# Designs tried in a protein design run: designed miniproteins, single chains, continued (5). Part 92

Each design is a single chain, and the fold is of that chain. pLDDT is the mean over its residues in the fold that is shown.

## One batch from the design tools (miniprotein)

Design m19189
Fold by ESMFold2-Fast:
Structure m19189 (fold): chain A 70 residues (1-70)
Amino acid sequence: SREEAIEEAKKLEQELQDLLEKLNKATEENGKEAQEIRLEFEEMLENGEKPEEILKKYKEKVKKFKEKLK
């Protein structure tokens, strides 16, 4: 459901923020990129895309972001 997708996305966002802090990479640039990923997720929800497909795309973007942080 939409609510379940939003809840899962919030958990992933919190995990990403925690990771940025642990790596001492909580920079303005990284914060902006994380915010842009979240805004794209919200726009896809507003456009009426399927919650499961939106969450899948969001997870892939978060994964790529995490790989960039290595």
Scores: mean pLDDT 75

Design m19190
Fold by ESMFold2-Fast:
Structure m19190 (fold): chain A 57 residues (1-57)
Amino acid sequence: SARAEQQIAIEKGILDAFGTMLEWMKKKNPSDQANLDKLLNDAKKKTDERIAEIKAQ
């Protein structure tokens, strides 16, 4: 549905913005790279779960 497509686009946009923020944080503190990568991976997993919920209803 059009609503589901819009919500999926929003979820992807949020993940993209979060990824950009984490890249900036890695440049500021390279020693945190592993922790920031874990945060991004968790956010991606949660985004995928949310998109699946949107597609399911």
Scores: mean pLDDT 84

Design m19191
Fold by ESMFold2-Fast:
Structure m19191 (fold): chain A 90 residues (1-90)
Amino acid sequence: SLEEVYENFKKEIDKGYKEMKEAEKDPDPLVQKAIERHKEFLKKNKPELESELAQLDAEIANTPDPEKQRELQMKKDYLEYILKKIDEIL
């Protein structure tokens, strides 16, 4: 189901988040440099995700079909979840 797909996507995000937080404790300069590069990547991509959320809000508001609204809401909840995890990393 679509719900199962998004729950699996969220689990992968959680895994990446935990791995990043664990890696932040590693004193190796090469590990720290890799973390800095990843954070810069996340900073660069964050505005695009925020734009997608704004577009989804407009689409939800303009969608009369309750099932389609539910699908769009699940996608929005997933993107908000990603943004929350990005903010917690940055």
Scores: mean pLDDT 86

Design m19192
Fold by ESMFold2-Fast:
Structure m19192 (fold): chain A 99 residues (1-99)
Amino acid sequence: MLSLEEILRIIGLTLRAIGDILQAEWTKDKKALEEALKSAEEILKEGKKYKDIEFVKLSLKIGEKVLELAKKMGDEKLAKEAEKLVKEAKKEIEKLEKE
């Protein structure tokens, strides 16, 4: 089970990712998208560690948004990294739904 400290950390990562996505949409700052993807990777890691499907689904939603924006910005490297996260999150959701 997740501690209150771990829950608050995931909330903080989520809010940071949302802020980074909004910054990237307005400024086309690729570094902001890279930071949002990094936050999604941390959320996925915690979701996998604690077998929390909601955290895995949250990382998927952030990753899909980063993928969408990376493609619009023409950042092929970031798009590939985001696609990898999206595929990993989808696989983990399928695994957790069967357990």
Scores: mean pLDDT 84

Design m19193
Fold by ESMFold2-Fast:
Structure m19193 (fold): chain A 90 residues (1-90)
Amino acid sequence: ASLADIQAARDALVRQLAGKSVEELRKAIERLNAHHAVALYLGEEDLTPEQVAERLKELAQRGEIPLPTYLLDVLAEELGVDTSALRAAL
C-alpha cells in the first residue's frame, strides 16, 4: 500500500458520496453521532445537521472532502458504500 493507493481509494469513496442525497448524508451523520466532528473538519462550527450534509455533498461533487480517512471510511460504510478497497490500501 502507498499514499497514492490510499488517495485513489479515497477519491472513489468521494465519488460515491457525491451520488448520495443530502437527506441520506444527514441521516448517516446523525446515526454515527458525527455531526460535530464533520462540522469541525469542514471549518464551520455552527452548521446545522442539514447544512453539514449540504456542504459535504457540495465538496464531494467537487472531489474534495477534508475529512480524515477514518471518518470518511465510517461515513461511507454507514451509507452502504463498500470500503474494502480503502481498507486494503491501509
Scores: mean pLDDT 81

Design m19194
Fold by ESMFold2-Fast:
Structure m19194 (fold): chain A 65 residues (1-65)
Amino acid sequence: DPLVEELKEALEKLSPVEQKSIITFYSNLLGEKIESIEQLAEAIVKYFGEDKAREFLEKIREYLK
């Protein structure tokens, strides 16, 4: 899934502390066992849908500028 790969690439540019924090937040929010950035990217697309996942990706990319 190209969107999952793009989300994963952007999220992997966050610091290790930020990655752990965002994984923990979404694991608790969704009630899902999320243990990696790849699983987080897959969960965001699955639970929020493609349009919201694209919006999230653009916000992460803006933060990384």
Scores: mean pLDDT 85

Design m19195
Fold by ESMFold2-Fast:
Structure m19195 (fold): chain A 81 residues (1-81)
Amino acid sequence: MEVVVFAKLRGTEEQVQAVADEVSQTEGVLEVNWVRDPRDPNVFYMTIVTEDEKAAEKAIEKLLEAAKKNGVEVLSVEIVG
């Protein structure tokens, strides 16, 4: 069963794209999409589609590492199974 991770991020578009690129390289990640908040140009919503719960856990770990590396603040992360 596919598991979806939703993340709310603060940063620049370039920084968020770098995070998305690193997360998309994670084993079991099927798709990574992000959109800018229409009211705040520094807030982004990221959707990560994973193969299963184990892949979702790895994707969150990579998201937190990549965010820290690229200067992106993680405001929230949630899993939808």
Scores: mean pLDDT 87

Design m19196
Fold by ESMFold2-Fast:
Formats: sequence, structure tokens, C-alpha cells
Structure m19196 (fold): chain A 93 residues (1-93)
Amino acid sequence: SFEEYVEKGKKYFEEGKYEEAIDYYLEALRLDPSNVEVWRNYFEAVKKLAEKEKDKEKAELLYLTTLEIFEDNPKVPQELIDEVKKALEEFLK
């Protein structure tokens, strides 16, 4: 169910398993792409994963992939897309 995927995503996020958290959030969003809170949870997991990534090019790709996914989804608010762009700019400094 949507709720089970969100709960698993949050559990893996709390355990520092951000890639698994992202996978569960994406499964939840496949069931309900209109839930903005889960899109925000997805982005928070991406930020944490990028912070842990020693390869700056791979970390940059995580942000770029997230931006592409968010821009391709009409249910993602523009304000959240702008937050992803700002985080990418800040990461590259």
C-alpha cells in the first residue's frame, strides 16, 4: 500500500539507508504522485545521499536526476523544483 511504502521509506531514511529510502518513496509516488510531502521526503533523502557521496560528479548527477524527475511530474509544485535547483547551485559552490 501507499502507507506501507512511505513508512518503509521513513524507516530506511532514519537508518541512514538513503538509496533504499528513495526506492520506497518512488514506489509510494507511483501509487499517489499528488502527495507533495513524499516528494519532499524523496528530495531530503537525495540531499543526504549527495552529502555522503565522495564523488562530486556522482553527487551532482543525483541532483540532476532528481530535477529531471521532478520537472517531468506535473504534480510536483514549482516551489519544490526551485528548491532542488537552489540546492544544486549551493552544492556546486
Scores: mean pLDDT 87

Design m19197
Fold by ESMFold2-Fast:
Structure m19197 (fold): chain A 84 residues (1-84)
Amino acid sequence: DAEKEIEEFVEELAKKYNLSEEEKEELIRLGRNLYVLYDGDMEKVKEELEEAARLISEKGEKPGAVEVRLESKPTLERIGKAIS
């Protein structure tokens, strides 16, 4: 079950990077979108989710409740725009 695997991985990231409940919800949404984008490549999904979690933790950015699409550059752009 890809959805459960994404949720469990995001829970692990939230503990590792000390993420809020809101940040966890956004990462779960991101993971579902990435799973579709990468045609079920869970390894790519997990890689992008860990990168997003690290960026959120390092920048102190708090993503809003918006649709999210993660690529290396659009991640920071999307999060910044949602907050601003």
Scores: mean pLDDT 69

Design m19198
Fold by ESMFold2-Fast:
Structure m19198 (fold): chain A 90 residues (1-90)
Amino acid sequence: RAEREELAREALAEIDRMLAQYEAAKAAAEAQDPGAGVAKVDEVAEALRLAREVLEAALRAGLDPVELLEELARALEAGDWERVEEIVER
């Protein structure tokens, strides 16, 4: 299904753009005031990075990215980082 793959690629490009912005913001903030707000930027960047890996894996496997993202969201809500890694590795 081409439309689904195109939407997933657009989402990946947007996530990559957001990650680049957060990494740049983190570097700037850390240079100016080390530790101030960096943890929040890291948490958001980590979540975006995981979402990117899930979408990329889904595209490669021909799976529905929505299903994988839903499973990832559930694991994140539970604080189950081992489960998050399993989903990403999949």
Scores: mean pLDDT 64

Design m19199
Fold by ESMFold2-Fast:
Structure m19199 (fold): chain A 111 residues (1-111)
Amino acid sequence: SARDRLLEALERYQELANQLLAAIDARIAAETDPARRHKLTLIGAQIGSMELALLIAARYETDPEQQAHLARVLEEMIRLFEETLQAVEAGDLDRAEALVEEANRLLTEAL
């Protein structure tokens, strides 16, 4: 069902978001540049904000067409977060920031 697809996508998203936040925390602990540390903190805060918005939307959406739409948006956000994780692990914070901003734009347009 559309609901099952949405819940499956949400579970995958939450697992990836937790991995991404853990990678950001590890990078913050290792980062000696205050400007790069600040950028990592802002990226983490934006990821946390998006997760909260998605949890609320997914919990209260009952229309199957909208559930299917939100599932598709989540599936694209998962792809962007997989790329964000690679960028964070590589130390490419400008790419990580751009990918998170793209994910936030997709979410804002879907809600």
Scores: mean pLDDT 88

Design m19200
Fold by ESMFold2-Fast:
Structure m19200 (fold): chain A 92 residues (1-92)
Amino acid sequence: DELELKLILSEIVRELLEKKLEGTPAEELVREAIRLAKEKLSDPEKALEVAKEAVAFVLEVYGIPLTPEQLAELEAIESFEELLAFAERVLA
């Protein structure tokens, strides 16, 4: 259900914003985004889709908007390990 995935993403975004206000650094917030997506979604493919959107949001709120090339790389990611490595490279 597309609407349900959007609702779950909005819940994750709210929690990530709360943690940012508490002083959580970007690298930790990326890990938290992935953890929350896995926790809220039992389907790993859907959890990865939501995690990608949540990680992109974290990068944007820390002033690192993704380039078109980085967005294409993000869309091609097939695992949580690749997603974490991608975010770590962008934050470097």
Scores: mean pLDDT 86

Design m19201
Fold by ESMFold2-Fast:
Structure m19201 (fold): chain A 57 residues (1-57)
Amino acid sequence: DERVRRLAERYGITPAQAEGLRTLAEQLGVEVAVQYAQKELGLSREQARALIEELLA
């Protein structure tokens, strides 16, 4: 997915990590995905939320 690839590059993560975040947000909700991104991917809360909003748009 070209959009996921561009978002991953912009946020300094891999496309696979971005796809995983999208799936996590779709299955368990945005809050869980934000917490995962902060702890496992080193993103700030603001970066994680913005990325997840873009992935779900």
Scores: mean pLDDT 84

Design m19202
Fold by ESMFold2-Fast:
Structure m19202 (fold): chain A 64 residues (1-64)
Amino acid sequence: SEKEKKAAEAGDKGGLQALAAAMRAGQPIDEEVARAAREAGIKASADTLGVSEEEARKLGLKGA
């Protein structure tokens, strides 16, 4: 499934961008930053598939 692959890649990229932003801001990577990155990944995956964030979590995409 090409859409699912793109969604997983978007989720990974979204999470990595959130982590990179925190690092550039001089924030330590802690549980809160990791959680925010995970949420960013879920949102990117959901947007790519055209589903809700809750549905993206149920699909077990990267970031969930």
Scores: mean pLDDT 70

Design m19203
Fold by ESMFold2-Fast:
Structure m19203 (fold): chain A 96 residues (1-96)
Amino acid sequence: MEVKEITRIKVVFEGPEPAEKLKRIFQVMGEMLVLQGLADKVEIRIVGEHEVEVTLESETEDNALKAKELLVQAARSLGYEIKEEKEPEVVTEILE
């Protein structure tokens, strides 16, 4: 059985837009991070009327931290606030 370690980071963002629009904005940013090779997977979940949780996953802690930093900087440039930033966690996935 092949075992793969990934670094997962979760950040909760708040913005003035409805959560459905906020989710779409963060989906676009997440796809850009995946295209740049900084994240392997990005998931966005609505957690409040104006709040979304973004989950970043990468094979390396360095890439995950860089993806988070770029996402945070982009969000702040759009006037969004960070409500919660969770510590990076290493997750073991079984491949197949």
Scores: mean pLDDT 82

Design m19204
Fold by ESMFold2-Fast:
Structure m19204 (fold): chain A 86 residues (1-86)
Amino acid sequence: MEVELLGARARRDAEFGQRYEVEVRVLKADSQTYLVVEVGGRVAAVTEIKQGETVRMVVDSDELADLEVRAIEDGEFIGTVARLRA
């Protein structure tokens, strides 16, 4: 699997607390591939990705915490795509 991080940012939102935005382009995915977004070490979002897609993920959190985006292919952890620190 190959992914390109296009952007990752965190901002304070007046209604939702902390907002995280991550944009990823999928260059290669040969099988069942997922991006898992964790905030403060807890799973906040999971999305399936396919080759050639550009995926934008928006995650709201009521706390300021570290964000990590992890890539999983066929149930195996492949690597970290993005990290944003609080």
Scores: mean pLDDT 76

Design m19205
Fold by ESMFold2-Fast:
Structure m19205 (fold): chain A 76 residues (1-76)
Amino acid sequence: ADELKKRAVELAEEAARLVPEAKQNAEELKRYIDDLIKSESYMTGIATTGLRDKEHREEVVQLAEEAKRLLREAHA
């Protein structure tokens, strides 16, 4: 639960570290993930409990994977 949220933030921070110019992009992505967790009740549930259901957890995983993909493209 909390680990998934921390991992998503870490991916955004990793993007900012890897590419100095990507700092703004990484911050924007982090804000997007945080806003989704905050505004969407099911996303918030995943962050705090992680025991809602499979579909909800899958969306958090997809957001983390999207952050990774953007990191690769920004650096590659």
Scores: mean pLDDT 50

Design m19206
Fold by ESMFold2-Fast:
Structure m19206 (fold): chain A 61 residues (1-61)
Amino acid sequence: VEEEAEKRVEENRKTLREIRQQDPRLGAALIAEFDAHREETLKNYIDRLKLAEKQKELASL
């Protein structure tokens, strides 16, 4: 679960780097915001993945 959340965070960061190539000012601002909230974003992804796993368990019954 944690590994999948970290992968999503890294994928988002890759997308932000691609945005930075197209619009350096916007991309830099978005990366700064992402980095400032990295801990909270990662926790939110982990919480959502755990909730999704619980929902899948219920659906498989």
Scores: mean pLDDT 71

Design m19207
Fold by ESMFold2-Fast:
Structure m19207 (fold): chain A 107 residues (1-107)
Amino acid sequence: MEEEIAKRIEELIKKLGARLALPTGFPEEELDLEAVKAAVLRGAEAADAARGEVVVGLGLLKTEEGYVVFIAGFGPGALSEARRAAIEAAVAALYENGESGAIARVK
């Protein structure tokens, strides 16, 4: 179950990144996929603890000014908690990889 969720989350990250990048495609070289995967997995763990029916996808776009975080959630339940956990995990993962950019805004 956990491995299946991780794979689904990786697919969601790619979809979110593609939608938020340029129409010509998403430059994966500018996206720290390992940091994003770590953040998404921690977000999914927090969502599972709150409500087992919530799946969290996290898109992370690297810019010259830092990272922009985009979050999508699926299923009923504690979506706000899952989003909060994903943001916190993303910030922690970025700092662990030596990135000090500010994650400015998530709706």
Scores: mean pLDDT 45

Design m19208
Fold by ESMFold2-Fast:
Structure m19208 (fold): chain A 72 residues (1-72)
Amino acid sequence: SVEEEARRVIEELERLAREAEERGDFGSAKQARDMARALEEVLASGDEELLALAVRIARQKLREMRERLERA
């Protein structure tokens, strides 16, 4: 379900935030946590269309943040 995908993406964002902090990238850590929080708020709203869109955007941003960490 989209809700299960959202929870998985939230967990991935929280893991990335911890990895970023371990590398001293506090900016990326904050960005990942802020995004996880925003996604949790959308999940709580019950709007499935908005949740599907938010998950798609969050997955793209998660990939971009991972790429930046790998290049650093």
Scores: mean pLDDT 85

Design m19209
Fold by ESMFold2-Fast:
Structure m19209 (fold): chain A 101 residues (1-101)
Amino acid sequence: EAQELLDKILEIRNAVTEVVREGLEQGLSPEEVFERVKKVIDEFAKKYNFSNKFKAWIIRQIIRDLEYQLEHDTSLTPEQKAFLREVIELLKKYLEEVEKK
């Protein structure tokens, strides 16, 4: 049970990381990448019957993953850093909406 939950968490986090990476490589807008990330989170939450509380926790982990990348990825251009900051801001607003229900 615990291992299955950890595997699901890793799956969604990896899927989101991939969407953000592709967006950075393709020069997509922060809004376009945010919409794709939101769709991935919503689809996994529906597939695995995640509560809104657990969905909010996952969004917080994703925000932390992106903040870590922003701080430690020395290969990012100033434009890519601005892009990541914008995506993080959009995710924080989405988190607020999920927590308010």
Scores: mean pLDDT 85

Design m19210
Fold by ESMFold2-Fast:
Structure m19210 (fold): chain A 59 residues (1-59)
Amino acid sequence: MLTYTLLPASAERPRVVALTHSSGLVSLGRVGADGEAILRLATPEGVQEHRVRVEIVEE
């Protein structure tokens, strides 16, 4: 399981997909029971963390 620092944020249901960015790597942290996770974007200047809502799909 992946764990990240949970940030206090009021972001309501932004949807994201984990992907590789040309200037960094995007990854999702642990998804909570409410469907929220921390999105981390790693860049040469550092890591940015955003609180996002994730929908779990069985595939």
Scores: mean pLDDT 48

Design m19211
Fold by ESMFold2-Fast:
Structure m19211 (fold): chain A 80 residues (1-80)
Amino acid sequence: MEAEVRAVGNTVGVAVRSADPAALAAKLVAFAESLGATAEAHVLGNVAGVTATAPDAEALARAIAEFLESLGAKVTLTVR
């Protein structure tokens, strides 16, 4: 699957195409929350979207990218 992870300021945005986007979004929210972030899921069609906020958004974005790669995703990570 293909995934995009972007960190800007204190916010991380995630978008992943999946056959089960709701289940993937729930897993991503749970993972982000396990790291102390606040996260919300936005599912549209086959895209699992997650927005997460943390004091260290860059570290959170890297952790999410590694988590997605562990699930077999090809991740594009952008940090600003």
Scores: mean pLDDT 84

Design m19212
Fold by ESMFold2-Fast:
Structure m19212 (fold): chain A 97 residues (1-97)
Amino acid sequence: MSEEERELERKRRELERELRAIASVAGARMKIKPKEEVEKEAKERMREVLERLGIPVSDEDIEETAKKIVENAEDDEKLREIAREFAERAVEEEREA
């Protein structure tokens, strides 16, 4: 594996971990906050993480993923799947760029 591929895999794992944390927090917040506020907070945190990691993801994909997180707030397994799928897709976009 090239150094670039190793770096992308490291970024994918970090992004997946960060997304799982965001999803977990969103799930907990859905019990005490309106869904619209939780979705906004999730989108803002996702944008911060992606910017820090230098991963190019469209605003549309971020919005769709944040919506999926709030829609599945009570399903911990589904939230983990969402985080994994997003991280894999985001790194594929970086690899293609």
Scores: mean pLDDT 78

Design m19213
Fold by ESMFold2-Fast:
Structure m19213 (fold): chain A 91 residues (1-91)
Amino acid sequence: MAHGSARLEPGEVTAALGETVTLTVTVRGDEPLRYTLFVDGQQVASGVLDPGTHDISFVPTAVGTHPVRLEWVSVRDPSVQGTLEGTLNVY
């Protein structure tokens, strides 16, 4: 059976408004994952990640504290899926 997992780091990030924020996604296992990254429920990034460490970058558009949500699904086995959560602080 295909096995996959993912980790989002850092769990909390601080940035200035309009600065590029970079989050690191570590994909563990032997299968690629399809991801979608949301900030305040708005999609800011998506793609496919192979096993290993990947950087995802976006620019925050509002000051304050914002929930970050990464949804992922295995490309090979759509029953293998999960959600990662974090926090973005923008000043």
Scores: mean pLDDT 80

Design m19214
Fold by ESMFold2-Fast:
Structure m19214 (fold): chain A 61 residues (1-61)
Amino acid sequence: MIPVTPAQLEYALDYIEKSNAPKEIKLKALEDLRAVLPHVDATPEQKAELERRIDELIEKL
């Protein structure tokens, strides 16, 4: 399994936020990132911050 880094998730989140994709596509992408989060090579604090940001972006859609 290729380890997923916090930097890769942050890049994906930034791309989703700035894209002109439909809300439904953005929501699915954010849910997919949330599902990957437990498998990310990161500290518990970094994972908590990434989860918070994912939830915030979902709420803003």
Scores: mean pLDDT 78

Design m19215
Fold by ESMFold2-Fast:
Structure m19215 (fold): chain A 61 residues (1-61)
Amino acid sequence: MTKEEVEARGKELLARVTDPAVRAQLEAIFETALKLVDVDPELAQMHLDYAERLVAREQAA
């Protein structure tokens, strides 16, 4: 996983969400994932998976 992949995925997920509270949570998750991608890419992926679940939950509501 690369920083470009994390940024691209984060941008795509943010574009799908209109709720400002969910957007703020996603931004915090992506900042954490970006810091982790070079140190612990597995943990960075877990944060991205969590972000996808937040988006899926918002889309289902």
Scores: mean pLDDT 80

Design m19216
Fold by ESMFold2-Fast:
Structure m19216 (fold): chain A 107 residues (1-107)
Amino acid sequence: SRAALLREAARFLEGVIDTLEEAKNLSKEEQIRLFEGLLEALQLFRDRMRAAGAPDSLIAEVDRLIEKVKEALEAIKNGDFEKTQKILDEMIEEARRLLERVRAELA
């Protein structure tokens, strides 16, 4: 059902936000591993949501997060810590905004 889909999306996004907040205290090597794992998790989530009939607008928001994770991986691998932290903060804000939207649809 749509409600079950939205509940799954909300739980996933809560986990993403928690993971990104924890990333702020990690080493470069740990941040790389975390971002690689998050990229795989977001891609699987996108594919599952799409297969379950999630709206294109929700898929587009997930795709934006995927692109931000790719940007963060590039920045951290290049040793650009300041850029990595900026992208990390942007990802947290985008994930929070998407979570708020999903929660509003459930109310």
Scores: mean pLDDT 85

Design m19217
Fold by ESMFold2-Fast:
Structure m19217 (fold): chain A 98 residues (1-98)
Amino acid sequence: SKEEKIRELVRKITELMLNIIKSLLDAGEVEKAKEVIRLFNDILNEITKIINSKDPEEIEKHYANVKKKLDEIQRIVPSHADEINEIKKLIDEIVELK
């Protein structure tokens, strides 16, 4: 079902997020890890709003917010650009399923 596919995509997104956080903590970059955690929590909240919405305009608004926050994370941790781009692709798949 679409719902099962969305759950699997959210699981993969969360795993990538946790891997980035772990990498930062292992490198001793605690302040960057805190900032990235806050932005990832904001992104997950926006993804939840996308999943729960039936309104294309609301979906586009929350999707734009996600893209802005992913760009902010990439500026904080440019070494993790590949993982952030993978997160973008998985979120694009969620939006496509709506």
Scores: mean pLDDT 91

Design m19218
Fold by ESMFold2-Fast:
Structure m19218 (fold): chain A 91 residues (1-91)
Amino acid sequence: SKEMQLVNIQMLAVAASTDARLYVRTGDQRLRDAAIGTLDDIVELVKKYFPDKYDEVKTLVDQLKSALENNAPLETIDTIFNQLHKLLIEM
């Protein structure tokens, strides 16, 4: 159902934030790559099941991917993830 896909997307966002936080702490690029891959999966699921929210979610995901690739501070990454989590909860 659409409701089950929303829960799945929310769980993927939690997984991506966990990997991103661990990446910032450890420098392990495999965790960065895992977080980015999960963020891409979120965008594709939102595009398919919640197309009216696609542009908003993609904007935040693109900001997160850029922040991770440019080794932004954890505070920056957490701020954008909090915006993504809030958006997904309000969907």
Scores: mean pLDDT 92

Design m19219
Fold by ESMFold2-Fast:
Structure m19219 (fold): chain A 76 residues (1-76)
Amino acid sequence: MEEEDERLAERARRDGEATLAYFRENPETPVSVIERAAELARGLAEKLREEGYERAARALEEVAERLDALVEERLA
């Protein structure tokens, strides 16, 4: 479980960085798409935490927070 949790956390961080980079490179992306990405990350984090994958859940929550920050920047 610990090794799987760490693997999932690493994947979440990598995929999260790629997603954030994509949105930064594509300023035409609607804010609603970024908001949906944050919601999906939070939903997955909750599910993973329930299954005992605490590290992966935290990584996804951090990705969601960064997506929320990007939404705020675009709405400012």
Scores: mean pLDDT 86

Design m19220
Fold by ESMFold2-Fast:
Structure m19220 (fold): chain A 87 residues (1-87)
Amino acid sequence: EESPYTDEQLREDLMKRKGLTEEEAELIVLGRLVASVPDTEEARKWGELIAEALENGEVLDPETREKIRAFAEKKVNELREKAKQRK
């Protein structure tokens, strides 16, 4: 629902409530993080890659998942800093 989770809290909630595997929950968390950043070419690319992996029942390579996480977290941090500068 309408509560901001940390990515770790959301992952744990998905695993406990919906019985998802750790890898499935991680992909959903990454997809949500990517969706929370500005609509850019790179964000769409990563979002599509996650959606395709989930549809095919595949887990993305750990290196790829880490790259997506780093991208999303960096963009969320940039948005937070821009909001702070607009004070």
Scores: mean pLDDT 70

Design m19221
Fold by ESMFold2-Fast:
Structure m19221 (fold): chain A 80 residues (1-80)
Amino acid sequence: SSMEKKLLEEIDKVIEESVKLLNQIDSIDPQKGRQVLQQFNQKLKQAEELIKQGDYEKALKIVEQALQQIKEVLKQLQQQ
């Protein structure tokens, strides 16, 4: 449906933003970057499973939570 396509597009945008911020973390602290990337990949696997189940809204929430975690880590590193 058109709504499912919009949710998938939003999921893709959140993932794209997350990757950009993960690259910034890796540039500041490569060890921390690897840890956060591993956590992000776990959230992506959860989101993929929800998409397979047709739970696009829950999948979006999971990747949004991952993005918020990435933003918080980057903020903490920038305060050093």
Scores: mean pLDDT 89

Design m19222
Fold by ESMFold2-Fast:
Structure m19222 (fold): chain A 61 residues (1-61)
Amino acid sequence: VLSGEEVDAVWEAVSKLSPEEQKELAERQKEYIEQNPDASATEQLQGQLEIAKELLEELKK
């Protein structure tokens, strides 16, 4: 999950999203951070990555 290859692949896919899709992703990630303010930096990064992966999988359909 913190490997460079996996992170790069997710961010490359995110960069190809429409502005509207990128905004939706940013809102979902913001909500996760706001609801988990006591989470460690690593947990927040993993949560953001998982949210990005879930959105990308939804958009593949």
Scores: mean pLDDT 75

Design m19223
Fold by ESMFold2-Fast:
Structure m19223 (fold): chain A 71 residues (1-71)
Amino acid sequence: MNLKEVLERLLEAARRLGERLSARELAEASGMSVTTVKAALHELSIKTGLDLGLESVTLEQLERAYELAVE
């Protein structure tokens, strides 16, 4: 699965669940594994230069990461 597809699923899950979410909550809501979610957040942190929390993330952080990573 490419990073853009993972990001879109994480954003959809975050918008449904609320302001701050754990990697486990995002994984359960998006239908992805916790390992996939954590790997995607790590890759986004490196690619965008944003300090994304691998254990928890906010909707705003995910939206900013999407804007920077996929334009």
Scores: mean pLDDT 74

